# Designed miniproteins, single chains, part 56

Each design is a single chain, and the fold is of that chain. pLDDT is the mean over its residues in the fold that is shown.

## One batch from the design tools (miniprotein)

Design m1942
Fold by ESMFold2-Fast:
Structure m1942 (fold): chain A 90 residues (1-90)
Amino acid sequence: EEFEKLLKQYEEDKKRLDANIASLEAEVDRLMERLGITREQVRAITGAQAKDLTPEQLELLIQLGVLDIARAVKNTVDKIEEERLKKLEE
């Protein structure tokens, strides 16, 4: 009972996180297209000091940072829950 409840909650939370990541990825792609910047050129922007960035470049870096954090959180949560579920199967 409790195991099945935790599994369903995990699946719902994962689906929600996946939807949020997809939304952030779409926003990043939109900003890159709007700025005419390739993923290779983003590397050059990330090397610049904040004072030297345009408002649009700063917005792109902020969105990329949020996306990277969201992906890192998902990877960490997935790993923790996978380990927890495996222990419950024992």
Scores: mean pLDDT 72

Design m1943
Fold by ESMFold2-Fast:
Structure m1943 (fold): chain A 74 residues (1-74)
Amino acid sequence: MEVVTKEKLREALEEAEKDAASLTPSQKRYLEIVQKVIDGEPVEAPTPVEELLVKALKTLDYEAVKAEADKLYE
């Protein structure tokens, strides 16, 4: 499930990049934030909208953390 969720985000990024010439500066900024979170890089979120985006992306990693914990439990 976590792999499918990350795959969906990557697919959305690829689709957005196909229209890269039509992207606004704010859309490009949000794509940078998504890419950095996926890559595990630290992200600065000075605006409330950017903070919400980072939180939403981090919650998608919860299942990956749970899968890692389940391996240790066995």
Scores: mean pLDDT 61

Design m1944
Fold by ESMFold2-Fast:
Structure m1944 (fold): chain A 79 residues (1-79)
Amino acid sequence: FEEYLRRYREFAERLAALPDEVLREMRALTLARAAEEKDPRAREGLLLFAELLDAILAGDRARAERLVEELARLAAEEA
């Protein structure tokens, strides 16, 4: 869990450095992919990632941190 949490935190920091337009495009593509995803676990991960992008765009740091923890938990369960 802790290793996944560290990796997702680093990833979220890099995402926050991207221009808002890039984050919006990434979110739209992620939501489109989630709509076509048949695997429930993969779809859950895509939806959580889209929510993380939304939280970063909104500047909602607390929400982004909760989503990073949720993504790390999901990744640890897959391992």
Scores: mean pLDDT 80

Design m1945
Fold by ESMFold2-Fast:
Structure m1945 (fold): chain A 83 residues (1-83)
Amino acid sequence: SMEDIRRKREEPLKKIEELVEKGLKEKDLSLLEEAIELAEKELEEFEKLYEEGHNLAAKELAELFKEKVEEAKKAKEELEKEL
């Protein structure tokens, strides 16, 4: 259901945010890499779900996770400059 798709979003988004925050706080590039990998995995799943079912919520979630991939990559690049 649409609600099940939205529930699946909340846990990965929280994990990505926690990994980025912890990675920046601890200056740990591996945590930022994990955040990128998680965001890319979720992006791929929601893009596939949209292609299979034309579900608009899946399309919106794919766009959201694409933004999270870009944010995590920028955080990693900025931390690499600081190290």
Scores: mean pLDDT 79

Design m1946
Fold by ESMFold2-Fast:
Structure m1946 (fold): chain A 82 residues (1-82)
Amino acid sequence: MEEVRRRARELAEELGVLEFVEFLLRIGAMSAEEALELLELALKDEAAAAEFMAARRERHQAVFERFEAENGEEARELEEKL
């Protein structure tokens, strides 16, 4: 995991997307392994990377929507209760 995380960070930093990748890791939407794979894919084939991102986007959106839905419910109830 160390090398994967380090590699992903270095690549993300060079591409200037470190902040974005770190954000995804924080919310648990993506792992360092997935980030590294995406970055490596981008280096290999731009078209393949774009398609990979499109497929991941759908999953990301679903995770985000589910996260907001679940957190939104609790947040709403907490605010209404308060």
Scores: mean pLDDT 66

Design m1947
Fold by ESMFold2-Fast:
Structure m1947 (fold): chain A 75 residues (1-75)
Amino acid sequence: MEVVEELSEAVEKATRVSKLLAQLSEDQREKLMPLYLEMVEHIKAALQAMREGDFDKAREHIAKAKETAEKFLAA
């Protein structure tokens, strides 16, 4: 249950990042796009790990997604 709550929080942060990315200038989007893509890949990896029953791997990727989202939001 905790892993689902952590995933939900990561998705909320990802949604906020996506909305901010859409409001940025073209130059700022190009600069921050690698962080956005890294965040998306970690969320995808977390979902795949959950489907495989590897909740430890899922938590690791959720934590990395949240960290990457925070770096994006701080930039």
Scores: mean pLDDT 81

Design m1948
Fold by ESMFold2-Fast:
Structure m1948 (fold): chain A 85 residues (1-85)
Amino acid sequence: GKEKLEEIRKLNEKALELAKEKKLEEAEKELEKLVELAVENAEELIEHEGIDYASPEELAEEIRRHLPTLKELLKKVVEKKEEVE
């Protein structure tokens, strides 16, 4: 049952590596895959990560709600890497 959580971790690492390489579009695509997988497996996230949520549906809605903010943070990471180089 933890296989999906490991896939989520791999997608997160891939998105960060793509952002480090200044590949914003590819990083956003991996982030979207991460969010969809987390939404689909919200019950496993509650069970295995000890997240205190009323239901898997509530966690899924909160994850979806945060996607725009996560994309904004990802863009800022890419932009800062350009300024430092």
Scores: mean pLDDT 70

Design m1949
Fold by ESMFold2-Fast:
Structure m1949 (fold): chain A 94 residues (1-94)
Amino acid sequence: SLMEKLEEMFERLIEEIGAEHPEITDRGGRLYLAESRIIAEIKSQADPSVPFMDNIIDLSKISGVSEELIKLKPKIKAKDLVLLLQEVRERLLS
């Protein structure tokens, strides 16, 4: 499912951040940095003349997104992506 692929992606990003930033010892801090990087890339690609939540985001242009996830959902509305990111956070920190 899309959610399973997002969870797998964030688990990988958490491990990568742990290797790059060993000073960030907590899982929540690593997840926060991973999400912050993704949100920054989404914002950099967004059309500023369109309400942020109404932008269509191309996942192939976001660093760290898996090819499997891109095949499953290549484009997504920003509002739907934000909701998915919130659900992933809840699942990974439970």
Scores: mean pLDDT 84

Design m1950
Fold by ESMFold2-Fast:
Structure m1950 (fold): chain A 64 residues (1-64)
Amino acid sequence: SEIEKLKQQADLYFALGQMYRGAAEQGRKVGESQEDIDKLEEQAKEYEKKGEELQKQADELEKK
């Protein structure tokens, strides 16, 4: 269904956000620059926002 597709895409974006958050955490542990860590965190936020918007669309479609 359309709802299932939106939820699957939301899950994918949330997974990408988690990966970038993990990369930022590793960057801090190995002494990467703050600028590089900030970029990873911003990318994580962008993916999380995309996931939230897709989840919101799925939730709206469930309100028949």
Scores: mean pLDDT 85

Design m1951
Fold by ESMFold2-Fast:
Structure m1951 (fold): chain A 65 residues (1-65)
Amino acid sequence: GKRGELGAKAAELLGEGKIEEATELLEQNGHEGAKEGAELIYAGKKKKDLELVKEGIELINNSYK
């Protein structure tokens, strides 16, 4: 469905490091988990903690199922 397609596209953008674009796409489509997931990814990048980055990506990806 449309929500699954948007989640996949956002995950792809996040994988490419386009966090701002991915977050905006999800927020514009009413995904309430997008901000929290993006904040975890941002914090992980700032701290150089890859596990936090992975956790944020997984949170965003799973919120559409």
Scores: mean pLDDT 66

Design m1952
Fold by ESMFold2-Fast:
Structure m1952 (fold): chain A 79 residues (1-79)
Amino acid sequence: LREELKAAMEKALEKASPEQLAALRARRREAAERISRLPEEEAEERGLAASTALWKELLRLGGEEAAVPLVDELAAAEA
C-alpha cells in the first residue's frame, strides 16, 4: 500500500508542472500555519486531513487518479 502510493506520487511529481508544484507548496505552508495555531489534538486531525487532500490533488494533477483511493486507505490504516 505505502509503496504503491509512493510510486504513484513520484510519477505525479514528474508529470506536474513547476507552477502546479509551487501552488501545492504554498497551500501546504498555509495549512501548516493554520494548523500550528490549533490545540495539539485538533492540529493532528487537521494535519492528516490537509495532507491527504494535498496528496489527492497531486495525484490528480499528475494523472494518477487511480491511486487516489490508496490515500484514503493509508489514512484509515494510520488512524
Scores: mean pLDDT 72

Design m1953
Fold by ESMFold2-Fast:
Order: C-alpha cells, then sequence, then structure tokens
Structure m1953 (fold): chain A 113 residues (1-113)
C-alpha cells in the first residue's frame, strides 16, 4: 500500500529530526532520549518495510499504530522536559517539527486501516 510506504518514509524523516534534536540539545537527558527514540523509529521503519515486503499489511499497520502511540508519548515527554529546562528556540522548533511529522504519520496510518 502506498500509504504504508509513505508512513515509512516519514518515520525515517522523523528519526532524522530527532537525531538533529539530540545534537542541538546540550542537555544530556534530552539528547539521550531523542537518540533512543530515533533508534526505535529506524528499527520500526525497518520492521514495517519487512512486513510490507512479506505481504503482511495487517501486521504492518499494527506495528505502525504501536510505533505512533509510543512516539507520541515520548515526544510529549521530550516537549515537557525541554520547556522545564528552558531549551533554545532551535530545540523547541525541532520538537515542533517532530510533532507535525508524527501527526502526518498518524493520519496515514488511520487512512491505511
Amino acid sequence: KELIEEAIKKLEELAKVLEELAKASEDEEISKNAKRLAEYLRESAKEVRELVEAGDYEEAIKKLKETVRKASSALESLEELAKEKNESEEVLKLIEEARELLKEIEKLVKEAE
């Protein structure tokens, strides 16, 4: 499905934004949490791609839904932590960019169901 393939591409874009966030933040906790989320998203994108190649579209959608739920929770925690630590406007913009990408992924996953 084209929607699932587009969601995979956006997961990889989200991982790149989180890697940039990890480099932009001088806070070790924010940096490590962003790196962990980026790694999780890259592994999830790989697993979803493998499921699509195997023709397991239902399992691919379930994995995407789990990934979106987990990423949403993690991004909310990162945003709260960034505000508490008075992070730079650059860090806050990267978090906002990540949230917008996640919303796009969520919409694609809902439409693929």
Scores: mean pLDDT 86

Design m1954
Fold by ESMFold2-Fast:
Structure m1954 (fold): chain A 80 residues (1-80)
Amino acid sequence: SYYDIQKERTTELLTKRLVERGLSPEEARRLAQEYADNYQQVILDVGNSEDLSPEQRELYELAAQAWVEGDRYAFGLATS
């Protein structure tokens, strides 16, 4: 489905970005999958970030960016 393609692409992109930030590939994959599974909650938490640590806020912003790109990727496949 469109959602499955978007989620998979989001997980791939976020995993790569977390590795670039210094996380191990294994840890990055686990965290990326967790955020991809919680799309709506992560977006809401980024919007209400006053209770998040600076590190948590940066991770949530990376996750939100990955979802936007994952959506664009899925849309591109759907319009091919």
Scores: mean pLDDT 75

Design m1955
Fold by ESMFold2-Fast:
Structure m1955 (fold): chain A 89 residues (1-89)
Amino acid sequence: GAPSAPSNITVEVLSGNTVKVSWSATAASGETISYKVTYTDSDGKIHSVTVNNTNSVTLEVKKGTYTVTVTATDAGGSATSAPVTFTVN
């Protein structure tokens, strides 16, 4: 079936232009899950990065306020997390 929506989304600002986005998600044994991290800047521009079989990604971003979601996809379908907002100064 479709994966559960990723939860416990955390954003850690590592430097003025680098952030680490982490999440919790459950895969069935032997399943490959693709995670699409979508982040929207304050100007409404949408960016995305896709990672496989991991629960975090490091992003280089410009200063501003962002809204991020994580979408899990497997052979059964997809599910998207609640949004989280973060600011890079």
Scores: mean pLDDT 80

Design m1956
Fold by ESMFold2-Fast:
Parts: structure tokens; sequence; C-alpha cells
Structure m1956 (fold): chain A 100 residues (1-100)
């Protein structure tokens, strides 16, 4: 029913918000790394500076995950849980649209 899909959509969105809070903790690590590398490359033109800082931040984050496999598993799990909740939300949004 339309009401059931609306309830499931609300539940999926609530789960996404919870998972996003956990994902934001990992994103904050990447952002701090990017800021550090951005300062390291302050002598470069803006576009090259941003490109190098972003790439080195991603490389450094991936290295941290490889050196800390428990942390890597936590990251993969929360990213998967977020993606699954997002897919559920999209499914229920599509069903609501079809049912009006």
Amino acid sequence: SLAAHRARLAEARAKMEEYQKELDKFNSVIEKLRDEFYEKYKHLPEEERRRKATQEAIDAFNKILKENPELGKKYEKIASDYTNAGTEALLHEARIAALE
C-alpha cells in the first residue's frame, strides 16, 4: 500500500541519517588529510594544489585502512549499510511515485 511504502521510506531515510553520522567520522579523517596536504602544496597553482592534495589524502586514507584491517572492515560495512538503505529509499520513492 501507499502508506506502507511511505513508512518504509521514512525508516530507510532514518537509517541513512544514522549511517551518514558514522560515515562522516571517516570523511572527517579524509578532510583533515586533504587540508594537511593542501598546506604542504601551498607553493603550487590552485588547481594542481587541489588535485595533489586530494590524491595524496585518498592514498593516505587507503594506507591507514590497509594498516588497520579492523577499521577497514568497519568502513566497508558502514558504507555498504548506507548504500543499501539508499537503495531501499529509492525503491520506495519509485513505488510511491507509481501509486501517487
Scores: mean pLDDT 87

Design m1957
Fold by ESMFold2-Fast:
Structure m1957 (fold): chain A 90 residues (1-90)
Amino acid sequence: TPEEIVALAEKLKAASGAEKEALAEELLKKYVTNSSTLPQNLSNLSPIKNQDYELYLKFEKAMEAAATQLDKGVSKDDAIKEAVKIFTAE
C-alpha cells in the first residue's frame, strides 16, 4: 500500500551504513525490473515522489541502472546489488 511504501522510505532515511544498504536492497528487490516495465514500477513509487522528491530521484536512478543490467541478461540478484551501490553512492 502507499502507507507501507512511505513507512519503508522513512526507515531508509533514518538508517545509515550497513542497515541503510540492507533496507535499500529490500525495497529495490520489490521494484527492480527490466526497461519495458520500469515506467509502471516507478509509478508505484509516486507516494515517495510526493513526500521526498530527492529520495525518489535516487530510486529512479538506481532502478534505471538495474533495468539496463536486466535487459542485458544479468541476474536479478546482481542487478539489485548494482542498484543498491548506485542508490547509496553520493
Scores: mean pLDDT 80

Design m1958
Fold by ESMFold2-Fast:
Structure m1958 (fold): chain A 72 residues (1-72)
Amino acid sequence: SEYDQLAERILEIAEKVMEAVRNKAPEEEIKKLQAELGKLLEQLQATASPAQVQEVVEKVQKLIEERLKELA
C-alpha cells in the first residue's frame, strides 16, 4: 500500500538522521536529511488517517529513544 511505503520511508530517513547525528556528520548533511523527513511527514499527515499518523509517530519516537540511549 502507498501508506506502508511512505511509513517505511519515514522510518528509514529517521534512522539516517539519527545515524548522521551519532557520527557527527556535517550540519549540511543532517539538515538535508531533516528536510526530507519533514516533507515525508507532511505527506503522511495529508494522506493518512489520524490513527495511521499516530502509529508512525510512535515508531519514530521509539527509534529516537533507543538511539539516544546509545549516545549516553
Scores: mean pLDDT 83

Design m1959
Fold by ESMFold2-Fast:
Order: sequence, then structure tokens, then C-alpha cells
Structure m1959 (fold): chain A 75 residues (1-75)
Amino acid sequence: SKVDQVLQKIDDAIKRAESLKTKEGYILSAGLTIWQMKIYIMLKTNSPLDDLNKTLDKAEQFIADVEAQIDKMEA
């Protein structure tokens, strides 16, 4: 499902951020974890599908921004 794909992308991005072993990497990991928690809360509270899909789209944008920041730190 789209939910599973986005949650997997978050988990992969968290692992990548933590692999840097830097303060900035841990801060990015914390931000990703907040989005993961928001999605879990929405699933547990049976949020409307439209609201969930909007949140997933915003989460994917956030993941892309984090990935770009990590790319810069690895360069």
C-alpha cells in the first residue's frame, strides 16, 4: 500500500541519517521519526483517507528534502 511504501521510505531515510553518526544526521532522523509518529497516530485514530493521503504526500516531500540534505553532507 502507499502507507507501507512511505513508512518504508521513512525507515530507510532514518537508517541513512543515523549512519552519518553526526549531530545533524541525528536531528534529521528525529524529524523523520516525528512524521512516522504522525502517520501512526492517523492510522490508529481512523483518520479520513483523504487526510491520510495528503499527509503521505507531505511526508514524501519531507523525505526528499532530507535525502537531499544527506547527499550534501556525504559530499
Scores: mean pLDDT 88

Design m1960
Fold by ESMFold2-Fast:
Structure m1960 (fold): chain A 58 residues (1-58)
Amino acid sequence: AALSDQVIAVLQQNATEALTAAQLAALTSASAAAVSAVLNLLVEKGSLTKSGSQYSLA
């Protein structure tokens, strides 16, 4: 699966909490840089919201 799909799945499993890029990188076994790039794209698409350093489903 694409990294974007993995990030969304992790956030769906943790729907009660917002997660940082570092936490998402650890949970997806991906680099923080790759996760940050995917998070920026998903926020731009309106799939995620960003609050400070944390991300949640839109």
Scores: mean pLDDT 80

Design m1961
Fold by ESMFold2-Fast:
Structure m1961 (fold): chain A 91 residues (1-91)
Amino acid sequence: DEAVRLYEELVTRIMEQAEKAGLPKEKVRDMLAEEYEIRGDYEKAEEIRKKKNMSWEELLEKAKELGAALVREVLPQHPDLAALLRETLAK
């Protein structure tokens, strides 16, 4: 339970830092799609990539849904976002 809450808080802080850093919403959406690609679900990944009008609220909801998987599997493959993760953990 505590681990789940820590991942949700971490994901929330990373998304907040990504928005403040001026990351395009398309890049964040692509990261969420990448988790489905890692799972071999290319159809769902493509559906997410086609949604051009996702708000930061919607992106945050999807990021929380993926939770630990997003942090462990996707973020390390994105150097800029891995840096944001390290900065978030250092605070």
Scores: mean pLDDT 71

Design m1962
Fold by ESMFold2-Fast:
Structure m1962 (fold): chain A 86 residues (1-86)
Amino acid sequence: SSVEEMRKFMEELIEEGVRLLEELLRLAEEIKATGEDLSEDEVLERLAERLGVPVGTVRQILEGADAAALRGPEALRQYLLELAER
């Protein structure tokens, strides 16, 4: 059924979302270690460059995934904001 297909698709998106989150956190740690005062947008731009995709695509992936998929889109946003705080 479409519901079963959607659930399986969601599980795959959750797995990819977790990997993207791990990549983002690694990049954020690198930026923090350099002592740079970067905005959330600048962090996303650097992630987009590393992934070889447009910033809009990265933002859509992160924001488009629901709370269940990321298990903490608010926590992710807060982490990025805290990291970018000057």
Scores: mean pLDDT 59

Design m1963
Fold by ESMFold2-Fast:
Structure m1963 (fold): chain A 76 residues (1-76)
Amino acid sequence: MRYSVFTLLKSSEDVGKYVKFNDGTIELARQVGSVGAGVSYESSIPDPEAVEVLSDGKTVVGPAEEASRIVTPDYS
């Protein structure tokens, strides 16, 4: 089963950073609305957790404790 994941990052400065999830996914943070940064992808696990934020795809800037997320089940 696939789950749609949407995570809001704390700052629009995080646009262009990568968020690493506990399912092994690393996904680019993109602009959300006019001033936000967010990550969206489909996970193969039901409750993926953001675990790290990476600046240039490899440099860890910290744990994802400061991010909020919305997980929507995929009913397919």
Scores: mean pLDDT 64

Design m1964
Fold by ESMFold2-Fast:
Structure m1964 (fold): chain A 92 residues (1-92)
Amino acid sequence: SIKDKLDRFLELYRDFHKQFLTASQEEAIELVEKFREEALKIFEDYPEIKKVIEDEFDAIIDQIRQGNMVNAMMQLIAMSSEIYLLVKKLEQ
């Protein structure tokens, strides 16, 4: 179910977030790109969620490349919230 996919995504996000907090800028980009790839696989059957992931991850990577780590973290939180709300909408 889509709820099971959300649960897998949130577990993936928790592990990613822990690593991201201690990462260098270069390591952060690699972690975000790996997380994006895994997240897209989780939601491969849900194009609406894939669109959010693709749009938000590109913005997050751009913030990291600019050295704006705080903005990148805030966008990661915002993306996770958007995915959560979209999953709840699609469950209905």
Scores: mean pLDDT 84

Design m1965
Fold by ESMFold2-Fast:
Structure m1965 (fold): chain A 81 residues (1-81)
Amino acid sequence: MEEVIRRAYELAAQAVAALTAGDYELARRYLEELRALVESLPEPDPEVLAALERARAALAARDVEAFNAALLEALGLLRAR
């Protein structure tokens, strides 16, 4: 679990770095990798998946604040489980 949480934080950091650089396509790819990681867990938390879907929608709308908020929510929920 700890290794998965660490990888999730690394993917999230890469997504934020890409978004900060204005690379929305790269940020989307890192977000998709993070979603795939969560979906690969034995019991994926639907609340974490819902937060990641909100992050994806925010990214598509180019809403940086909503993207960061949803991503932090997903990571917090993942760590709490």
Scores: mean pLDDT 82

Design m1966
Fold by ESMFold2-Fast:
Structure m1966 (fold): chain A 59 residues (1-59)
Amino acid sequence: GMSGERAARKAAEGAAAGGRAGMPPEASQTLAYVEALKAGADEELAREAAERARKMALE
């Protein structure tokens, strides 16, 4: 739902910030996935957040 989407976006942003601070893209991806799930996002939204965080860390 919308709550899950919001949780996924926040998790992706947090993990991306870690990536920009020197965290590897793989670590940012894993962190975003786990945090999105903990925040109540479903698996699809968590996977989307993970992919988004990885891309942000690479940019």
Scores: mean pLDDT 71

Design m1967
Fold by ESMFold2-Fast:
Structure m1967 (fold): chain A 71 residues (1-71)
Amino acid sequence: MSVADQIVELGKLLQEAGIKLSEGQEKAVLEFLSRVRADEEGLREIVKIAQETTDDEEFRRRLEELAERMR
């Protein structure tokens, strides 16, 4: 699955969950997906992080932690 395909799939999951990412959060997701091949479970973890965080810095930090665990 390409990065673009993962972004589209993640976008659908976020819309279903009623979440809209900020510009900073979208950039963090793009950086994450460029480094890590996320499966559906990984994409759902991103959605959960977005649900649990309201701060762009905290969101980015949690994505970095997820990327380290998936390496």
Scores: mean pLDDT 79

Design m1968
Fold by ESMFold2-Fast:
Structure m1968 (fold): chain A 90 residues (1-90)
Amino acid sequence: MKYYVITITLADGTVIEVRVPSSSTVGDALREIGDALLKQGDHAGATAMYLLAQERKDEPMTKENLTKALQEAKELVGSIKSVEVEEIEV
């Protein structure tokens, strides 16, 4: 089964990993990532993810679309230092 593994490193060095199935939408994936950021106390990062989830609601799930959305979120907020997307098959 195919998944995307998203690794987000925050400015304070905190690392967050989120796994999303390739059957999700970009909007659904961004909402899940936003929830993970909110749980870690990154309210700015969570807000950016939720806004992009709404803007990209119907976007098909591809590594390219997901990476582009995450890079846009990073550019909007100083709390996110880096984002990485890896594709895995299990």
Scores: mean pLDDT 84

Design m1969
Fold by ESMFold2-Fast:
Structure m1969 (fold): chain A 84 residues (1-84)
Amino acid sequence: DKTTTEINRLIEQGRIYYNQGNYKEAIDLYSKAGSLALDNGDFGHANYSIDQLEKISKEMKSKGNYDISKYAEQKVTDVRNGKL
């Protein structure tokens, strides 16, 4: 419940930063949400957060923003490996 509230807070903040064009902050927030969700067995929020990171990575790559794309891709790996 309290952990679920924190996961939802991180996801919503990630959306806000993404909508403002603050992609690195959005990636950091989604990666924290995904890591926290995975560590707590909340696979629904974990998968959602990872999907957002992959979406941002693909979008940035299509726009030629390879630095941000690579950063998001690295965060997918970090979350899946329990590194956050």
Scores: mean pLDDT 88

Design m1970
Fold by ESMFold2-Fast:
Order: sequence, then structure tokens, then C-alpha cells
Structure m1970 (fold): chain A 72 residues (1-72)
Amino acid sequence: VSREKLLEAMRQILARAAEIRAQSSSRTDAFNAILQAATDIIAKTFPGRGAELSKNLNDALTKKFEEERAAE
């Protein structure tokens, strides 16, 4: 896995997350949609390693989501 491809995938996920948050009426719906979008992006970028990378990313996104929720 190249670092450049991973950074590109993360950039795409962040852009997609911003779109989903702008369109979603609830945080839970936004979070679930972001996880699905992140899984799709990782699967397309790293077909043979999507499950491993998606797990790590989902863990990080879940932690960030809980931090944002706790701050409100």
C-alpha cells in the first residue's frame, strides 16, 4: 500500500463526509452514511486490503464521532 494512495483515499473520504453531513438531518444517519462511503472508497482504492483498512478507518471515525457528540 502506497502512502500517496492512502492519503488520496482519506482526502476523498473527508470530502464525502462533509457532503453527507451537509445533507443529513441527524448525526447517526450522517455517521452511518460516512462509514458506508468510506468502505466503498477503500474497497475501490485497495481491493485486496479493503476489509483491514476499513476496520482501522471505521474505528477512527467512530472515535471522532463520539468526541464530537460529547462536545455538544
Scores: mean pLDDT 71

Design m1971
Fold by ESMFold2-Fast:
Structure m1971 (fold): chain A 68 residues (1-68)
Amino acid sequence: IEEYEREALRLLAEAARTLSPEQYAAFVERANAIGREMRKKVEAGELSEEEAAEKILERIREIYEELA
């Protein structure tokens, strides 16, 4: 979990440096939406916390690549 959190924070920092304010706002909004979606799946018992963290990181990385 901490490894995935650290990588996510690194991507957020990179996005803040490289993206415009508008692109960064879109990135944060989409990242938060993914986090909410994955939290619901964990609460429903569909995913473990580690599986959710991995999927969140994968999708955040994809969003960053799309916007950058």
Scores: mean pLDDT 79

Design m1972
Fold by ESMFold2-Fast:
Structure m1972 (fold): chain A 85 residues (1-85)
Amino acid sequence: MGLEEINKPLSEETRARLEELIARLEKIDPEAAALLRTGLETGSAVTAILAAAVALSVLKRDPTASPEAIALVEEALRLAAEDEA
């Protein structure tokens, strides 16, 4: 198998859950929410995972980052990764 293995589309259920998390995240960290939304708009699980992983890495390195924002991004990463697996 080729690109279909690494570029699996997000399931409808995972997409809906990610959209809910992004809406909550946008209230507390609009930049992290925008990054996740960009990954989601691509429709690929891989790009959603990468966007969430990057956002999480940035937030965890920022000592002023909201713990709630970190938790929401961690949940988004988990959902996207589970959908790809």
Scores: mean pLDDT 75

Design m1973
Fold by ESMFold2-Fast:
Structure m1973 (fold): chain A 57 residues (1-57)
Amino acid sequence: SKEQIRLETLLLLFKSAISSEEFIIERSKDNAELVAQNKASRAALEEEIAELERKLE
């Protein structure tokens, strides 16, 4: 359906964002505050991904 295509597109975009967050964490390993903030952002994206995957069931 059109909705499934939309949800699948969002899922791909959020998974790409996770990859970017991983890269930032690796580059900022010596900055504990920035790493913590970035991990929190990644956790929020993971929650969005889980919600989208639930809707695609």
Scores: mean pLDDT 78

Design m1974
Fold by ESMFold2-Fast:
Structure m1974 (fold): chain A 101 residues (1-101)
Amino acid sequence: DNEERARRTFLSLSVVNSLYRKKNGLPMPSDDTIRATVEQIARANNVNDEKFKEEMIEEAKKIHYEMSEEELEELLEKMLKENNQVARDLLAVYEEMEEEK
């Protein structure tokens, strides 16, 4: 399912990105940046459903603006158990960025 792949990729990216930003004292991404990222991932997965895109945008806003670092770490652990490779690959990239700070 293209929407399921897009959803898993986007949510994993949002969680890892939010954790990286919070740990490094960086601002959360703007609404425009979130929308652009959703459009890019939807396009890459051939998803054109506007309701799906709006759902992804709202989920990203909750991840970035409503969840604590601890809640995001718990969600990432759950994603690693459920999504395996996608979440692990994204985590590895952000761990490398943490080492370069």
Scores: mean pLDDT 76

Design m1975
Fold by ESMFold2-Fast:
Formats: structure tokens, C-alpha cells, sequence
Structure m1975 (fold): chain A 80 residues (1-80)
């Protein structure tokens, strides 16, 4: 589903944005820019809803599995 892929990309951007805020980024500048822009738009409530939706739709056992899939989706988007 396109909606599911978009949800994964948004979660991946949020996760990377949180990491960037706590540590110097080793990522390309465009990845940092996109992660910041998308990550700033999501509330804690929206994040929880996205995790629950992805876990249900993909049958994933926990949030850690969602994190892995979300980061992969964001990486694919950056690769064009």
C-alpha cells in the first residue's frame, strides 16, 4: 500500500531526526534536512498511531521491528 509506505517513510524520518538531535550526523546533508523537516511535523500521539498501524498491517511483533522497516523505507526514498 502507498499509504503504508508513506507511514514507514515518515516514521523513518522521525527516528533519524531524533538521532540527529542527540549526536553529530554522519548522514548526507539532504537526508538530515528531510529527516528534520518530517520529524518536526509529527506529535507523540501521531507517532504512537503510526507504530500501531504499521505493526498491525505488517504483522510485526514489536516497535523495534517497525524501526528497522521504517529506516529501510526512508533509505529507499533517499536512493531515488
Amino acid sequence: SEELEDALVRLGAYILYQEIKQSPSLLPEEAVRLAKQVGEELTDEEIDELFERVMKELGLPNRSAVVQRALEAFRRRLAE
Scores: mean pLDDT 75

Design m1976
Fold by ESMFold2-Fast:
Structure m1976 (fold): chain A 89 residues (1-89)
Amino acid sequence: MPDIAFERFVVTEEEEIIYGYVPGLSREELEKIIGKKIVAVGEVYSGIDGKYHYRVWSEEGLVAEGSFDTFEEALEAAERAAKEEARRA
């Protein structure tokens, strides 16, 4: 069992969430593949503290971060923060 959970996603200007992004792709390359502007990038990962951490970035940098006891709560928080960036744009 891999003790490491990692999820990466992007949110478009239409609040569309796209999971399973290739970590090596730039934002510009991702926008070309999707055909839509990306307003936020989110990551959820297992911490050494036994919690699940999330971080969300916009074009202006880090906009949200936090941690939860479950992967599902961390992912939900990350998705919510990323969608708020789409609504703000």
Scores: mean pLDDT 74

